# Designs tried in a protein design run: designed miniproteins, single chains, continued (3). Part 82

Each design is a single chain, and the fold is of that chain. pLDDT is the mean over its residues in the fold that is shown.

## One batch from the design tools (miniprotein)

Design m10850
Fold by ESMFold2-Fast:
Structure m10850 (fold): chain A 74 residues (1-74)
Amino acid sequence: MSPLEKILKEAEEKMEEIKKKMEELSVQEATERMHEILREALEKAKELGLSEEEIDKLKSWIIGRALEMQEEMK
């Protein structure tokens, strides 16, 4: 498994945990947690020396997933 795939898998697992708790979380709390996942993933990617292209791919995926979850909460 590549470093990028590992970070993506960890982010997906954390997003799924937020989705399972959406009934208990406010929209604000869920958004805060999703933003934290993005922050942690980007920090790990930079620490591992991933390319700008790989970081952009990671960022786009996490942001896209967060937007989908925000629409489901409306």
Scores: mean pLDDT 78

Design m10851
Fold by ESMFold2-Fast:
Structure m10851 (fold): chain A 72 residues (1-72)
Amino acid sequence: MEEHLEEADRLLTAIGAAMNNDSEKLIELAKEGYYDEVMTGIGVGLTMARNAGDEESVKKLEEIKKKVEELV
């Protein structure tokens, strides 16, 4: 289960990076092959920002999402 533990750790890292609007970390993880984890983390971050009324974080996360999608 080493593979599943690594994927879970990367998902938590992506969620944390998304909540902090850390575009550099999210792009790094996507380039390392953790694209699905990064996209899930961005989705969680967007939902949390929208629920909080944080329009600045929503805008930043949508820009990060677009940049990550352009890497594929």
Scores: mean pLDDT 79

Design m10852
Fold by ESMFold2-Fast:
Structure m10852 (fold): chain A 55 residues (1-55)
Amino acid sequence: SELERLKRAIEKNKEFIKTIEEYKKKHGVTPFQERMIEAAKKNIEILEKKIKELE
């Protein structure tokens, strides 16, 4: 279903953020990678809103 697809997309974005944050602890990150994290967080917000409206 569309709802399950959106939920999986949120999970993937959360895993992506976690992966970059783990690399940050060991190696540091570039400003570009920080912006990627911010974009992923915004994507999660948009997806969560769509889930609430889509039902």
Scores: mean pLDDT 80

Design m10853
Fold by ESMFold2-Fast:
Structure m10853 (fold): chain A 103 residues (1-103)
Amino acid sequence: AETALRLEMLRLLREAIAELYRRQGRPEEAERYAIEELDNPAGEPLSAEQRAQLEELRRAVEELLNSPAPDEEKLAALERALTLVALGDIDGALAVLREGARR
């Protein structure tokens, strides 16, 4: 289901936000996102096509996290991507993450 892919994408983005907060020495903020993941376990098994879409999002997130952009700009990009994924705008989320990585 589209819902399963969306939940996995939201989980991926929440984990990335948590990792950035840990990098900043802000474990309390990181724990808020980690707790949310525990309350939302992995959904139904994804199709090969859905796994490919999730992998594309994962690569965009990794590029952003490894970019020279400031952590606050990375957080803003991840939070915007989270909102776009929640709205079903996967292409918009990917674009925001890629633009953040190119700053």
Scores: mean pLDDT 76

Design m10854
Fold by ESMFold2-Fast:
Structure m10854 (fold): chain A 86 residues (1-86)
Amino acid sequence: SAKERILKEMEELMKEVLEKARDPNVTKEQADADIELAKGAVDALIENARKQGLLTEEEYQEVRKKANEMIEKTKAEVDKILESKR
């Protein structure tokens, strides 16, 4: 389904953010910028699917809730990774 595809693509975007944060040369400022770019990509993905009628209202609400949850968890994990580099 479109919902399942979007959730998987969001998970892959979050995984990419985490992999970039693990690079020893990545600064906090760069990691924060990567998170903001990923947030923008997630928002565009969800809104594009809604505009195309690929998500029901219930699915849209579920995807938005899971997106916010994934972003917050990824942000916390990025902070932990950056702290471990000290």
Scores: mean pLDDT 85

Design m10855
Fold by ESMFold2-Fast:
Structure m10855 (fold): chain A 107 residues (1-107)
Amino acid sequence: STDDLLLEEWKKLSEEEQKKINEIINEFIERILSGELTPLEALEELLKNPEKKKALETLLNIYREVAKSLGIELPEWEDLSDEERVAFFEYASSLYIELLKKNGIPY
């Protein structure tokens, strides 16, 4: 399943990288769900900090690798419009939350 492929790609990360991505991405997801930030504002804030940008890019790369294994070719991040980047971020984050829930990992 897609969830199994996502979990397999996630497990390739070190425990430290997993923890860092979880802490950063979960903070922003909570702020979006509470209405503090729009997805676009969250994306802009993530991209302003090199460490947060790296966490976001790592998460999106996991999604990209899974899509590639399914024969789906995704455009490069640099080739996406701001609207498409927001949509990609929202979709990747949603899949990530569902993956964590299914495996009993708090999000």
Scores: mean pLDDT 72

Design m10856
Fold by ESMFold2-Fast:
Structure m10856 (fold): chain A 85 residues (1-85)
Amino acid sequence: DEARKAIIRKMSKEVREKLNKLLKEAKKAIKNNDFDKAIKYLKEITDLINTHGASEEQIDEYEEIVKEALEKKKKAAEEEEKKKK
């Protein structure tokens, strides 16, 4: 089925393009200390990877971004918690 093959290729291309954009945005948000935005992008990235897969390079970049975002978010939350009752 030629139509099915075309759809699979189109979805793969669109997903890869969207994934690369989200990875770039997440990385930028982390650099700007925008943890809420970074976590939002990372969640979308996780959903795309789980649904469509990813290249080895994209997975490596994703793991690095997730680790940095979670570490920074946790540290920021702990410091903010000290200011509350």
Scores: mean pLDDT 71

Design m10857
Fold by ESMFold2-Fast:
Structure m10857 (fold): chain A 117 residues (1-117)
Amino acid sequence: SLYDEMKKLIDEAIKLAKELLERVPAEGRPLVQGIIDLLNEIKSLLDEFEANPNDQAKLDEVKEKIDEIRERIYALAEQLAGLFADDPEVVEAIRKLLTLIDKIYGLFDKYYEEKKA
């Protein structure tokens, strides 16, 4: 299901973020931890969404919260990339993480539209 695929991709994103946390200098660690915390929040919101499949108002509420989290993740990732622009391994790890996040959000948008139909 789209739900199971999204949960798997979020777990993959959390794993990559944890690997990045071990690699970044002290200044970057709070930013990476923030991304991990926000990814875990998306997992909780997806569980809430799945629990209320016929509640349109609840679906809209969860959609708004998930979209807000995406903006927060991008802001943290931009700060991290700016701090470590001279570290190609950190930049590449951020790029891979954002690619997974974009894929998760693409699947969520599809899942949301299917539930609204």
Scores: mean pLDDT 85

Design m10858
Fold by ESMFold2-Fast:
Structure m10858 (fold): chain A 72 residues (1-72)
Amino acid sequence: EKKKVLEELLEKLKKDKSTPKEVLELIEEAIDKSLDEAGEKLTLALILLEEIGAPQSLINLLKDALKKLGEI
């Protein structure tokens, strides 16, 4: 389910202190949005992580969530 996937993603991202605040805000906004809007927010978060050279573990968490939501 969308909400559970996003809540679990947010919990994991919050445990990593290197996660940008903007990424956390995008995931929090996505929780109460439609599936399409949530996918857009997660895709933007993924782009931000890739642009800053975030750890591959964080990038993989977002890719896994997007795959579970059917967005990739």
Scores: mean pLDDT 80

Design m10859
Fold by ESMFold2-Fast:
Structure m10859 (fold): chain A 65 residues (1-65)
Amino acid sequence: MSAEEAGRKAAEAAKAGDWEGAAEAGLQISRNGPEDASRGGRIAAELAGEKAGNAAGTAGVVLGG
């Protein structure tokens, strides 16, 4: 899964109030490494706002750090 694809999935889940789905998308992109996890979180923030980016980005930092 690409960072853009994971970011879009996280944004869509966050817009629906599905924070578990948003975190799961972040977990999937972590397979590509911590840089892609951070990029996915950034894309989620751009598409669904800071709260979505913070949720996905926090998961990426916890998993990548």
Scores: mean pLDDT 64

Design m10860
Fold by ESMFold2-Fast:
Structure m10860 (fold): chain A 115 residues (1-115)
Amino acid sequence: SMMEEEKKREAREKLEEIERLWAEKAEEAHAEAASVAEADRLAATREKLYELLRGALEILGIEPPPFSDDPEVLFELMMQVTKGVLELELITGELTEEEKKRLLEEAPESIRRML
């Protein structure tokens, strides 16, 4: 339906923003040796991540919880966004069941590595 296609597009755009944030932070971590306060760097990244996750959850029709920098909370939110986007792409015929399963299996390790 038009609503499902619109949600898919908007949710995918938010997931792409999250992927870009993570790619940028991975490059920064490799480029800047361990001389920056790890806690300050991590807090700034988690705040940006939460804002992107909040937007993605709202697009998916999921009510976002209040802001938390708890990595377990952020992990759960990221998994919800990832699952929601992939389910919309499956429903609209953009993904196969096999591709969805593979991406969901890869997601937990990737997410935990960034948090």
Scores: mean pLDDT 75

Design m10861
Fold by ESMFold2-Fast:
Structure m10861 (fold): chain A 87 residues (1-87)
Amino acid sequence: SAEEELRELLEEWEETVRELMRKSGRDSEELLEEIREQLERELEEVLANHTVEELRAAYEAQRAELSPSQREWAELVLRLLEARERL
C-alpha cells in the first residue's frame, strides 16, 4: 500500500542519514545532498505505483506516528512532487 511504501521509504531515509552522521562525527551538507539524490531515484519507483495524492493521503494518515525527521523528509518530498506536477 502507499502508506506502507511511504513509511518504509522514510524509515530508510532516516536510518541512512543517522548512519552518515555517526560515520562523519557530524553532519555534512554535501553528503546529505548526495543521499537525497539517491533517495529521489528510489522515490521514482514508488511513484510508478502511486499518485502524489495517494502519497499525501498516506503521509497525513500516519503523520502522528512519524518522527520529526520523517515528517520533514515527507514534506520535502511532497513539495518536490507537487512542483513537478505543475511543470
Scores: mean pLDDT 73

Design m10862
Fold by ESMFold2-Fast:
Structure m10862 (fold): chain A 98 residues (1-98)
Amino acid sequence: SRLREQQERAKKIEEQTAQYLVEISRAAGRGLEEALRQAARGIEWMREQSKVDPETGKKAEDILQATRRSLESLAAMAPEVDAAVNELAQAAQRVADR
């Protein structure tokens, strides 16, 4: 039956696409965390140099804090991405079960 074969292919593609999206999201998160760690080391070194200029140290800390907030926002979106992936998988299952 062509209809069943098409539904099975569509479901497989949607499931694989959903898994790929989750992997991309996780990889992006890990990359951002590593960049933040490297930035923190650079800021700490710069803060030692800026004992002569506290204004420079404060600006560096403000940048780090803004970056941390962005990372927290991205992490907070992870459950919504997981929910969307689950909805896609369920929609594919409903099509396959017809």
Scores: mean pLDDT 59

Design m10863
Fold by ESMFold2-Fast:
Structure m10863 (fold): chain A 100 residues (1-100)
Amino acid sequence: MLTDEEIEEIHKKEIEEALKAAKESEEMLEELIEGLRELVRRAAASKDLEVARRMARFVRETAEALLKMAKENNFPEELIKRIEEVLREAERVLAAIEAA
């Protein structure tokens, strides 16, 4: 769909935008968590291992950044737990891809 360079640039911008939006409200953080879970599901369902790996890596990196931000801004423990669950799902998908 996009070039490798464009994809990498978009990932960086998406992480920055996600952190900014999540910092503004718990509702935005919850919506982002939901979006990341959908991306992990799509990665797991993808037959293109390169695409699946990129999606899963993006989710892992974004979830790690969100987890740090949520802890630093004293977000509810339930939201922090949900971010940790998404991170674990992304790690499982990556492990499955690497084992294939």
Scores: mean pLDDT 77

Design m10864
Fold by ESMFold2-Fast:
Structure m10864 (fold): chain A 85 residues (1-85)
Amino acid sequence: SPELQQALSQTVFYYNQAMDAIRLGDKETAREYFLKMLEYAKKALSLMSPEEQKEFEELIRRLIELFARQTGEDVEELLREYERI
């Protein structure tokens, strides 16, 4: 699906922007880009088969945990933001 490909491309793009912001010490900008990544990840999930959704959801939760560790944010707070999307 072209929509799925676009959503996945945007997920990767915003993930890379968030990681670059972390390297620069800009945690506020990193958070904004990470939340944008999660928005596109949710869009990608909605376009996936149930089998693909399971694997991708596990990856996204892993990335949330990793981001929390890198930034010192509460993982539960980030998971709540993700569930609100």
Scores: mean pLDDT 89

Design m10865
Fold by ESMFold2-Fast:
Parts: structure tokens; C-alpha cells; sequence
Structure m10865 (fold): chain A 100 residues (1-100)
């Protein structure tokens, strides 16, 4: 399931945030993942998760692992038909790469 693949990427993002010392954002991400598992059709939860990932990337723009993970999330969002969310990440990823 594309939804399960995306959830796993968000779990990996939380783990990466913990490694970076961003414990509060990692906790929020895990909470959002659990809520998405219960209500995967809730667009507001997906928007919240994407916003947390976007904020993490803005604070860690030179982190190659985070950029790669965001690229994977963007691809899965496109495959799921969530084009608006994928486009939002596209702009943020390209801006992060330019700041390096």
C-alpha cells in the first residue's frame, strides 16, 4: 500500500529527527503518524505531517538524508494523487538545495 509506504517514510523522518536532537518534532511526527494510521483519509493530518517535514527541512537544509527522505515522500504523494502536497514539498526541497 502506498499509504503504508508513506507512513514508514514518516516514521523514518521521526527517527532521523531524534538523531539530529530534535526530540519535540520527532514526538509530534510520531503522534501524527499514529493518527494517520487511524484516519488515513483525513487530508488535514497529511497536511500537518507535510508541514512538520517542511519545518524540519528548513531548520536542517544541508542534511542530505532528510532531503532524500523528502524526495521519497514527494514521489509517494504524487503516486497517491496528492499533487498539491507534492508540489509544496517540491518548492521546499529545491529551496533547501539552493541554500547549500
Amino acid sequence: SLTEELIRLMERAAELLEELGDLERAERMRELVERIREQPEDEELWEAAVSELASALMENPNNEELIRLMEEVRELLRRMGKEELAKKLDELIENAKKKA
Scores: mean pLDDT 80

Design m10866
Fold by ESMFold2-Fast:
Structure m10866 (fold): chain A 76 residues (1-76)
Amino acid sequence: VPEAVFEAEVLLALGLIYREVSKLSKNKEEQIKAYEKARELFDEAARLAGPVDPTLAQEARKLSEEAKKEIEKLKK
């Protein structure tokens, strides 16, 4: 379904933007907040892409896992 693929691509792009915002943030609270938002966006992108674009869904899941690891590091 073209709408689901487009929505997934937009969510993936927004997640990447929030990931970069986290990397540029000067304090841990803002870094965690930005990564949490990126992870949510990547998870939603993977959900929407899953049935129609497995490659996009796999990439989104990988980015979500990376964001989760960064959140865990920042919470220590």
Scores: mean pLDDT 83

Design m10867
Fold by ESMFold2-Fast:
Structure m10867 (fold): chain A 90 residues (1-90)
Amino acid sequence: MKEEIIKFVEEVKERLIEAIKNKASQEDLMALRKQIVREAVERGLPGEVVQKIQELAMDAIRNHIAKKPVSEQIKEIDKRTKELIEEIEK
């Protein structure tokens, strides 16, 4: 069970990074966030994990809207993803 959750969090990281590298619009990123949250709920992830994934995705969108450098956006996603995985492994 923990391994499946960690795998999904890594998938979320890759999808967000790919979208940012591909110059996704704010609307594209908001649509991606909705899809990610839906998939997390459908997979039966704990509510706390779903909330943390949603917060991570929203922070990524906010950093993109703020027009931060792509390298900084990717580093922040990587950092937040690692923090969430560490919380799940506890």
Scores: mean pLDDT 85

Design m10868
Fold by ESMFold2-Fast:
Structure m10868 (fold): chain A 75 residues (1-75)
Amino acid sequence: SLGEVLTPEQVEQIEKDLKELAKLLGMSFEEMLENPEEAYERLKEFLKSKGAEDKFPIAKGAIEDALAALKAAGR
């Protein structure tokens, strides 16, 4: 699993990156963990506002992988 493969440093970096993303999207990290669909909707609107809507599928996939990694690490 992702949690078995990742080092503690990598897990902490993922958590930090997701916390910074949550702040950027105007939500708490806890809200992002409990309702990832809300985070995806906010991300899509953010990217659309920057003319980068085409990057949404890749960005969403990266967040899904990051959330799965944290869950596998027991967070």
Scores: mean pLDDT 80

Design m10869
Fold by ESMFold2-Fast:
Structure m10869 (fold): chain A 69 residues (1-69)
Amino acid sequence: DVAANTAHVVGVLDAEIADLDVRITTLKNKYKVAVKNGDTVTATTLGKEIDDLERERAALVRRRDDLRG
């Protein structure tokens, strides 16, 4: 059943997207603290990690949407 297989893959992607949302939120909170403390090195590192995870999230969202189409 192709539809059942697609639903399972979409479910996996939804779980991965939700996990990335939690990770991104956690890093954004750490980033705000680093900025407030003037920790430029930590803020720069966290900013890059956030950008990488947001790019990964966007790719997963696109893949999920393509499967629903």
Scores: mean pLDDT 86

Design m10870
Fold by ESMFold2-Fast:
Structure m10870 (fold): chain A 102 residues (1-102)
Amino acid sequence: MKEEQKKRALELAENAIDSIAKGDFETAKKYIDELLSLIKNEEVRKKLQEMADKAIEDKDYEGALVIVAEALRQAMIDLGYPEDEARKVAEELLERGLKKLE
């Protein structure tokens, strides 16, 4: 149900963030691809996929973290969570990811 899907989206996003922080972009791409598959809007998913692939190619750590957070926000909205809740969860994920780069 929605809570299990939210937990799965969070798990994928957290694993992507951890992999990015460690410079393991191969593993990060696998988690990002799975997270993006949860997004129902094909245009949004494709755009985020292109941005993620570009950030990974360029080894843009901060850019990759921002894209993971946005993908999580979109996935939660598509699952029917309120925009405010989706935004808060994504912002908290991004803050944790950025701290790992420090």
Scores: mean pLDDT 86

Design m10871
Fold by ESMFold2-Fast:
Structure m10871 (fold): chain A 100 residues (1-100)
Amino acid sequence: LIELIERAIELLQRAIEAVRRGDIDSALEHAQEALGLLSQALAEAKKQGASPEVIEKLEEAIRHVQEAILALQRGDIDAALRHLQEALRKAQEALALVKE
């Protein structure tokens, strides 16, 4: 669980950097990979009986990544950046709650 969230955080940071430098293809790739890892983290959190708060933060992170992907696909860079930053924040909050 912890490793999945940490890897997702790394990919969200790379997606944000890619958006900032105008590399939309790399941003989409990193965001899609982060979405996959967050989805796996949510499944593991539910399997392990993680707190409702952890589950909520992971679900919020997933929602924001999905919105960021849609924004990137339509060329809405400002919306994409906002959603990626919110996804990163929610993933970091989830990581803090599972306590490494």
Scores: mean pLDDT 87

Design m10872
Fold by ESMFold2-Fast:
Structure m10872 (fold): chain A 62 residues (1-62)
Amino acid sequence: SLSDEEIALALYEMAYAIYRRILKKENPDLSEEEIDKQAREYAFKLLEKSNPELAKKVKEKL
């Protein structure tokens, strides 16, 4: 069974992957570095807004 921290990290990674894909599709002129930075930031903010406790667990593992 997965721990809450492992689940939280997996959710962050999934959100990052989804946002990276959306940003790349909607903003094809953005650099890979800019896409990575924005997707990472947005995924984390989404976790913080939706579930602060899960965001805290993800931050502790990063």
Scores: mean pLDDT 81

Design m10873
Fold by ESMFold2-Fast:
Structure m10873 (fold): chain A 68 residues (1-68)
Amino acid sequence: SLLEEMLKAAKKALESGDPEKVVETDKAMLIGKKILELQAKKLAENRDATPENEEEALKEIKEVIEKV
């Protein structure tokens, strides 16, 4: 999952001892949180979960990541 990959990146940054990597990871975590909140909101609003709804969520995730 995206959250698992972000957590793995955070651990790697902490293990490196590089302050710049830690700051970059903090920003990535903030973005990931916004993405998860957006997904949770869409899932709660859409009673009928379809595969197409998952693709739309992934598309919006990519747009948020690319815009940052």
Scores: mean pLDDT 64

Design m10874
Fold by ESMFold2-Fast:
Structure m10874 (fold): chain A 95 residues (1-95)
Amino acid sequence: PFDLSALPPDADPDVAKRLAEIRRLIDAGDIERARALLRRLMTETFGPELAEKIEEAARSPEEEQQKLLEELYKTEDPATLASALHLLQEIFERE
């Protein structure tokens, strides 16, 4: 499981605010809105192709998830990616 403490102290303030809003929606049980906002954030931050790969990684078995994460961490912001994966896992657990 990914820890929320992995959120970096130097994160983009807009990204951090949007991640906090998604977290509030998850805690409120508004899973459908949380998922929509997270998908939008990932698409705007990483692009649609990479956003789809992030969702795939979040649904994958741990061994396959680790391989996908290694590829993603080489290409993109690893801290925002870790936060997005953690929120996706929480959304999927509540579906």
Scores: mean pLDDT 70

Design m10875
Fold by ESMFold2-Fast:
Structure m10875 (fold): chain A 98 residues (1-98)
Amino acid sequence: SAAELERERAEALAALTPEERAALEAMEKLKELFENTPDEVVQALSDAVAAVRAGEPDAEERLRAAAEAAAKANPSVSAEEILEWVRTLLAFLEKELA
């Protein structure tokens, strides 16, 4: 039931650290954004994130361009908000994979 899923989610959230909770919230926001964004723009964001993780010299410029394209497709969301969600998730992944 929906109530059982909500309870399970609440219990899981209560067990998370503040950093894990912030990363989960960023991931949920990005998932919602991707549901309303063209596949080509989602792919560009994914490629830009991979470039940032690889340390490519133009990666931050590519990430900003991809975030601006995603924001254009989603007028209620700014490019800066998208960048904040991506940076939160990347910081969490870098810490967990270290």
Scores: mean pLDDT 80

Design m10876
Fold by ESMFold2-Fast:
Structure m10876 (fold): chain A 57 residues (1-57)
Amino acid sequence: LLETGQKGEPTVGINYKIEDGVRIVIEGPLTTKSALPTLKLSGAEKIELNEKAAKEL
């Protein structure tokens, strides 16, 4: 558990795939498995997936 409840903005963990641009996969409530891929993104890329995640939410 990398997240202690809510961090502030997103409440769900996001899986991403940066191959064709920005692909976001919302798994559910924030979980280590979903958050781990996000942590690998750079600041700029992380913002993009966060934006997409909020839209899918």
Scores: mean pLDDT 44

Design m10877
Fold by ESMFold2-Fast:
Formats: structure tokens, sequence, C-alpha cells
Structure m10877 (fold): chain A 63 residues (1-63)
């Protein structure tokens, strides 16, 4: 299933999901290295928002 991101780039849902998951993991590792809980929260919030956006686009594309 293909999803258009915020830049209008058409990507596979699995690819888009993997990118945001990889970004979240990298951000969480960096936050732990810095012992920065504020950055950790920003990473987690960004991931949840982007995940919901992608999931909504997939659901709308089923029509």
Amino acid sequence: MKVKDGLGIEVDYETAKKFIEDAKEAGERYAKLRNDPEFLELVQKGYEEEKKRIEKAVAENEK
C-alpha cells in the first residue's frame, strides 16, 4: 500500500513506517546518551504524530 507523505512523495507504507521507526530509535538512543528527557519526549511525540498521520492516509486510501 502506497502513501503520500507531507512532501507529496509516494512511498510504500512499510517503507514510511520503517523510516519513522528508525528515526525514533536513533533519537531515543541519542537522548539516552545525552541524558536529555526533554529531547526524548520530543522524539516520542513526533513519532506518534507522524505515525497517526501515515495511518490516517492509509485508511483514507482504502476508499
Scores: mean pLDDT 72

Design m10878
Fold by ESMFold2-Fast:
Structure m10878 (fold): chain A 81 residues (1-81)
Amino acid sequence: MASEETLAKVTVEAGETKTVEVKVKNEGKEPALVKVAAMVDGFGVAVKEEVIEPGENTVKLEVTAKEETKTVEVKALIIPL
């Protein structure tokens, strides 16, 4: 079954690109597809998809703030394969 989880909240300062590392746990025994999104006010500003193995995985996501400091919420959707 698919599940969604908020993994991190990070502040990215104006003019900065920040790499956000998020830990995603696949509690199944089979590989799963994870979709990770960095969101500001409900809009996705960065998205990454990858296949993750059972157990704890680390996904890296790059978020850029141009002219304004942004607080981003990182969410993951885990889809069992």
Scores: mean pLDDT 73

Design m10879
Fold by ESMFold2-Fast:
Structure m10879 (fold): chain A 92 residues (1-92)
Amino acid sequence: GSMVNQIINQLKKLLEEAKKTDDSKKLMEIVNQAEDLVDKMIDMNASDKDIKEAYEILLEIGKIALKKAKSEDIHTLIGRILRAIGLILDLE
């Protein structure tokens, strides 16, 4: 339904916010919000195709945050997220 498309659009907005900020704390908040949205899609039994699209957007957000992060802790957490998503996408 339209709900999955709304969540994907919210993820795309978070991606644009990640591109526009250099604040490491704000980047972590964006990553956490994006992860929550992906978890909601899984809980809704969204299609594998829609879940993969959401994970690809989360991966892009994570890459931007990793590049801009100035904190070792943020780098470590984002690195874990990117690795987990990469493994899921490689299972196609």
Scores: mean pLDDT 78

Design m10880
Fold by ESMFold2-Fast:
Structure m10880 (fold): chain A 107 residues (1-107)
Amino acid sequence: MEKQEEIKKEVERYLEEFLARIERAGRELEARGYREVTPEVVAALAKLLEPDSEAGLKIDELAEQLSEEEREEFEERLVEGLLNSPSPIVRRLGEKIRELRREAAAL
């Protein structure tokens, strides 16, 4: 129980850190004149987040130790965090991810 709660807290911390980083990246792209989530913008976001790729791998490793229900909860929180971002690009990305999740669930 205690170890599982510790893992959940670490996943939540990494999720919050990721949301802060992607907001910063979205704002930087908006400052450069980007407005739409195009393949070019997605590639640029990935490149801006590249220094933090190890954190993403750590999140995946920790998430494997969570139940399926807990993983779905954190995925929902990620999407909600993106949708509530003050960055328009990040919000549009969240909308596209939510749509892809709905399409996958319909299969």
Scores: mean pLDDT 72

Design m10881
Fold by ESMFold2-Fast:
Structure m10881 (fold): chain A 61 residues (1-61)
Amino acid sequence: MELEKRARELAEKALEAYKKSPMEGDVYISELERLGLENPEAGEVARKYIDEVIAEYKKLE
């Protein structure tokens, strides 16, 4: 899978996981952070998705 597709997939999985369990959501957020650190090309995309997931997660409070 291409880097941007993988980043989006991880973000969607993180958001779904946060609706069920914050612990599982954190796993996908860590994967997104790792993706951005290892692949600068996807760094901006990963950071943007992380921010969006966190914003949605806060709405679940």
Scores: mean pLDDT 76

Design m10882
Fold by ESMFold2-Fast:
Structure m10882 (fold): chain A 68 residues (1-68)
Amino acid sequence: MEEVEKEIEEDVAFVERTARRLGLSDEQIAQLVADTRAGLEKAGNDKSKRAAITVANVLRAVGDALEA
């Protein structure tokens, strides 16, 4: 459980840093972080599902940046 919580926070931090480097607004970053954390917590112990959610949210950030 504790290691899963740490992995979730590491993945959330990775998504946040990526979105910030892509130049997303603070509002977009806050929403993306919230969505990522909620998705990862809902996936729980499913490591593959957590990885897929992290990648999907990174791709969402890239898509938003390319449309800016």
Scores: mean pLDDT 82

Design m10883
Fold by ESMFold2-Fast:
Structure m10883 (fold): chain A 85 residues (1-85)
Amino acid sequence: MEKEISELRKKAQAAFEAGKYEEAAEYYRKVSELYREAGKELFAEAYELFSEAYRLYAEGKYEEGRKLLLRGIGLAIRGIGEEID
């Protein structure tokens, strides 16, 4: 799982750098599904928001997408806190 998630994140970043926002969104959606299957709800929700944000970027809705990215970052930070126990 960790290796698969790491590879999907690298593919998402490469797609973003190439301006292929729809591809980036698809990779982040897959990451979200893997975290949900693992019971990591905060990470699952964070990456779902990242996926939706990049779908908005593909539509030219950069301001709306940025708001979702910030929300997702906050949830991911909380997810890290839960793993620290």
Scores: mean pLDDT 82

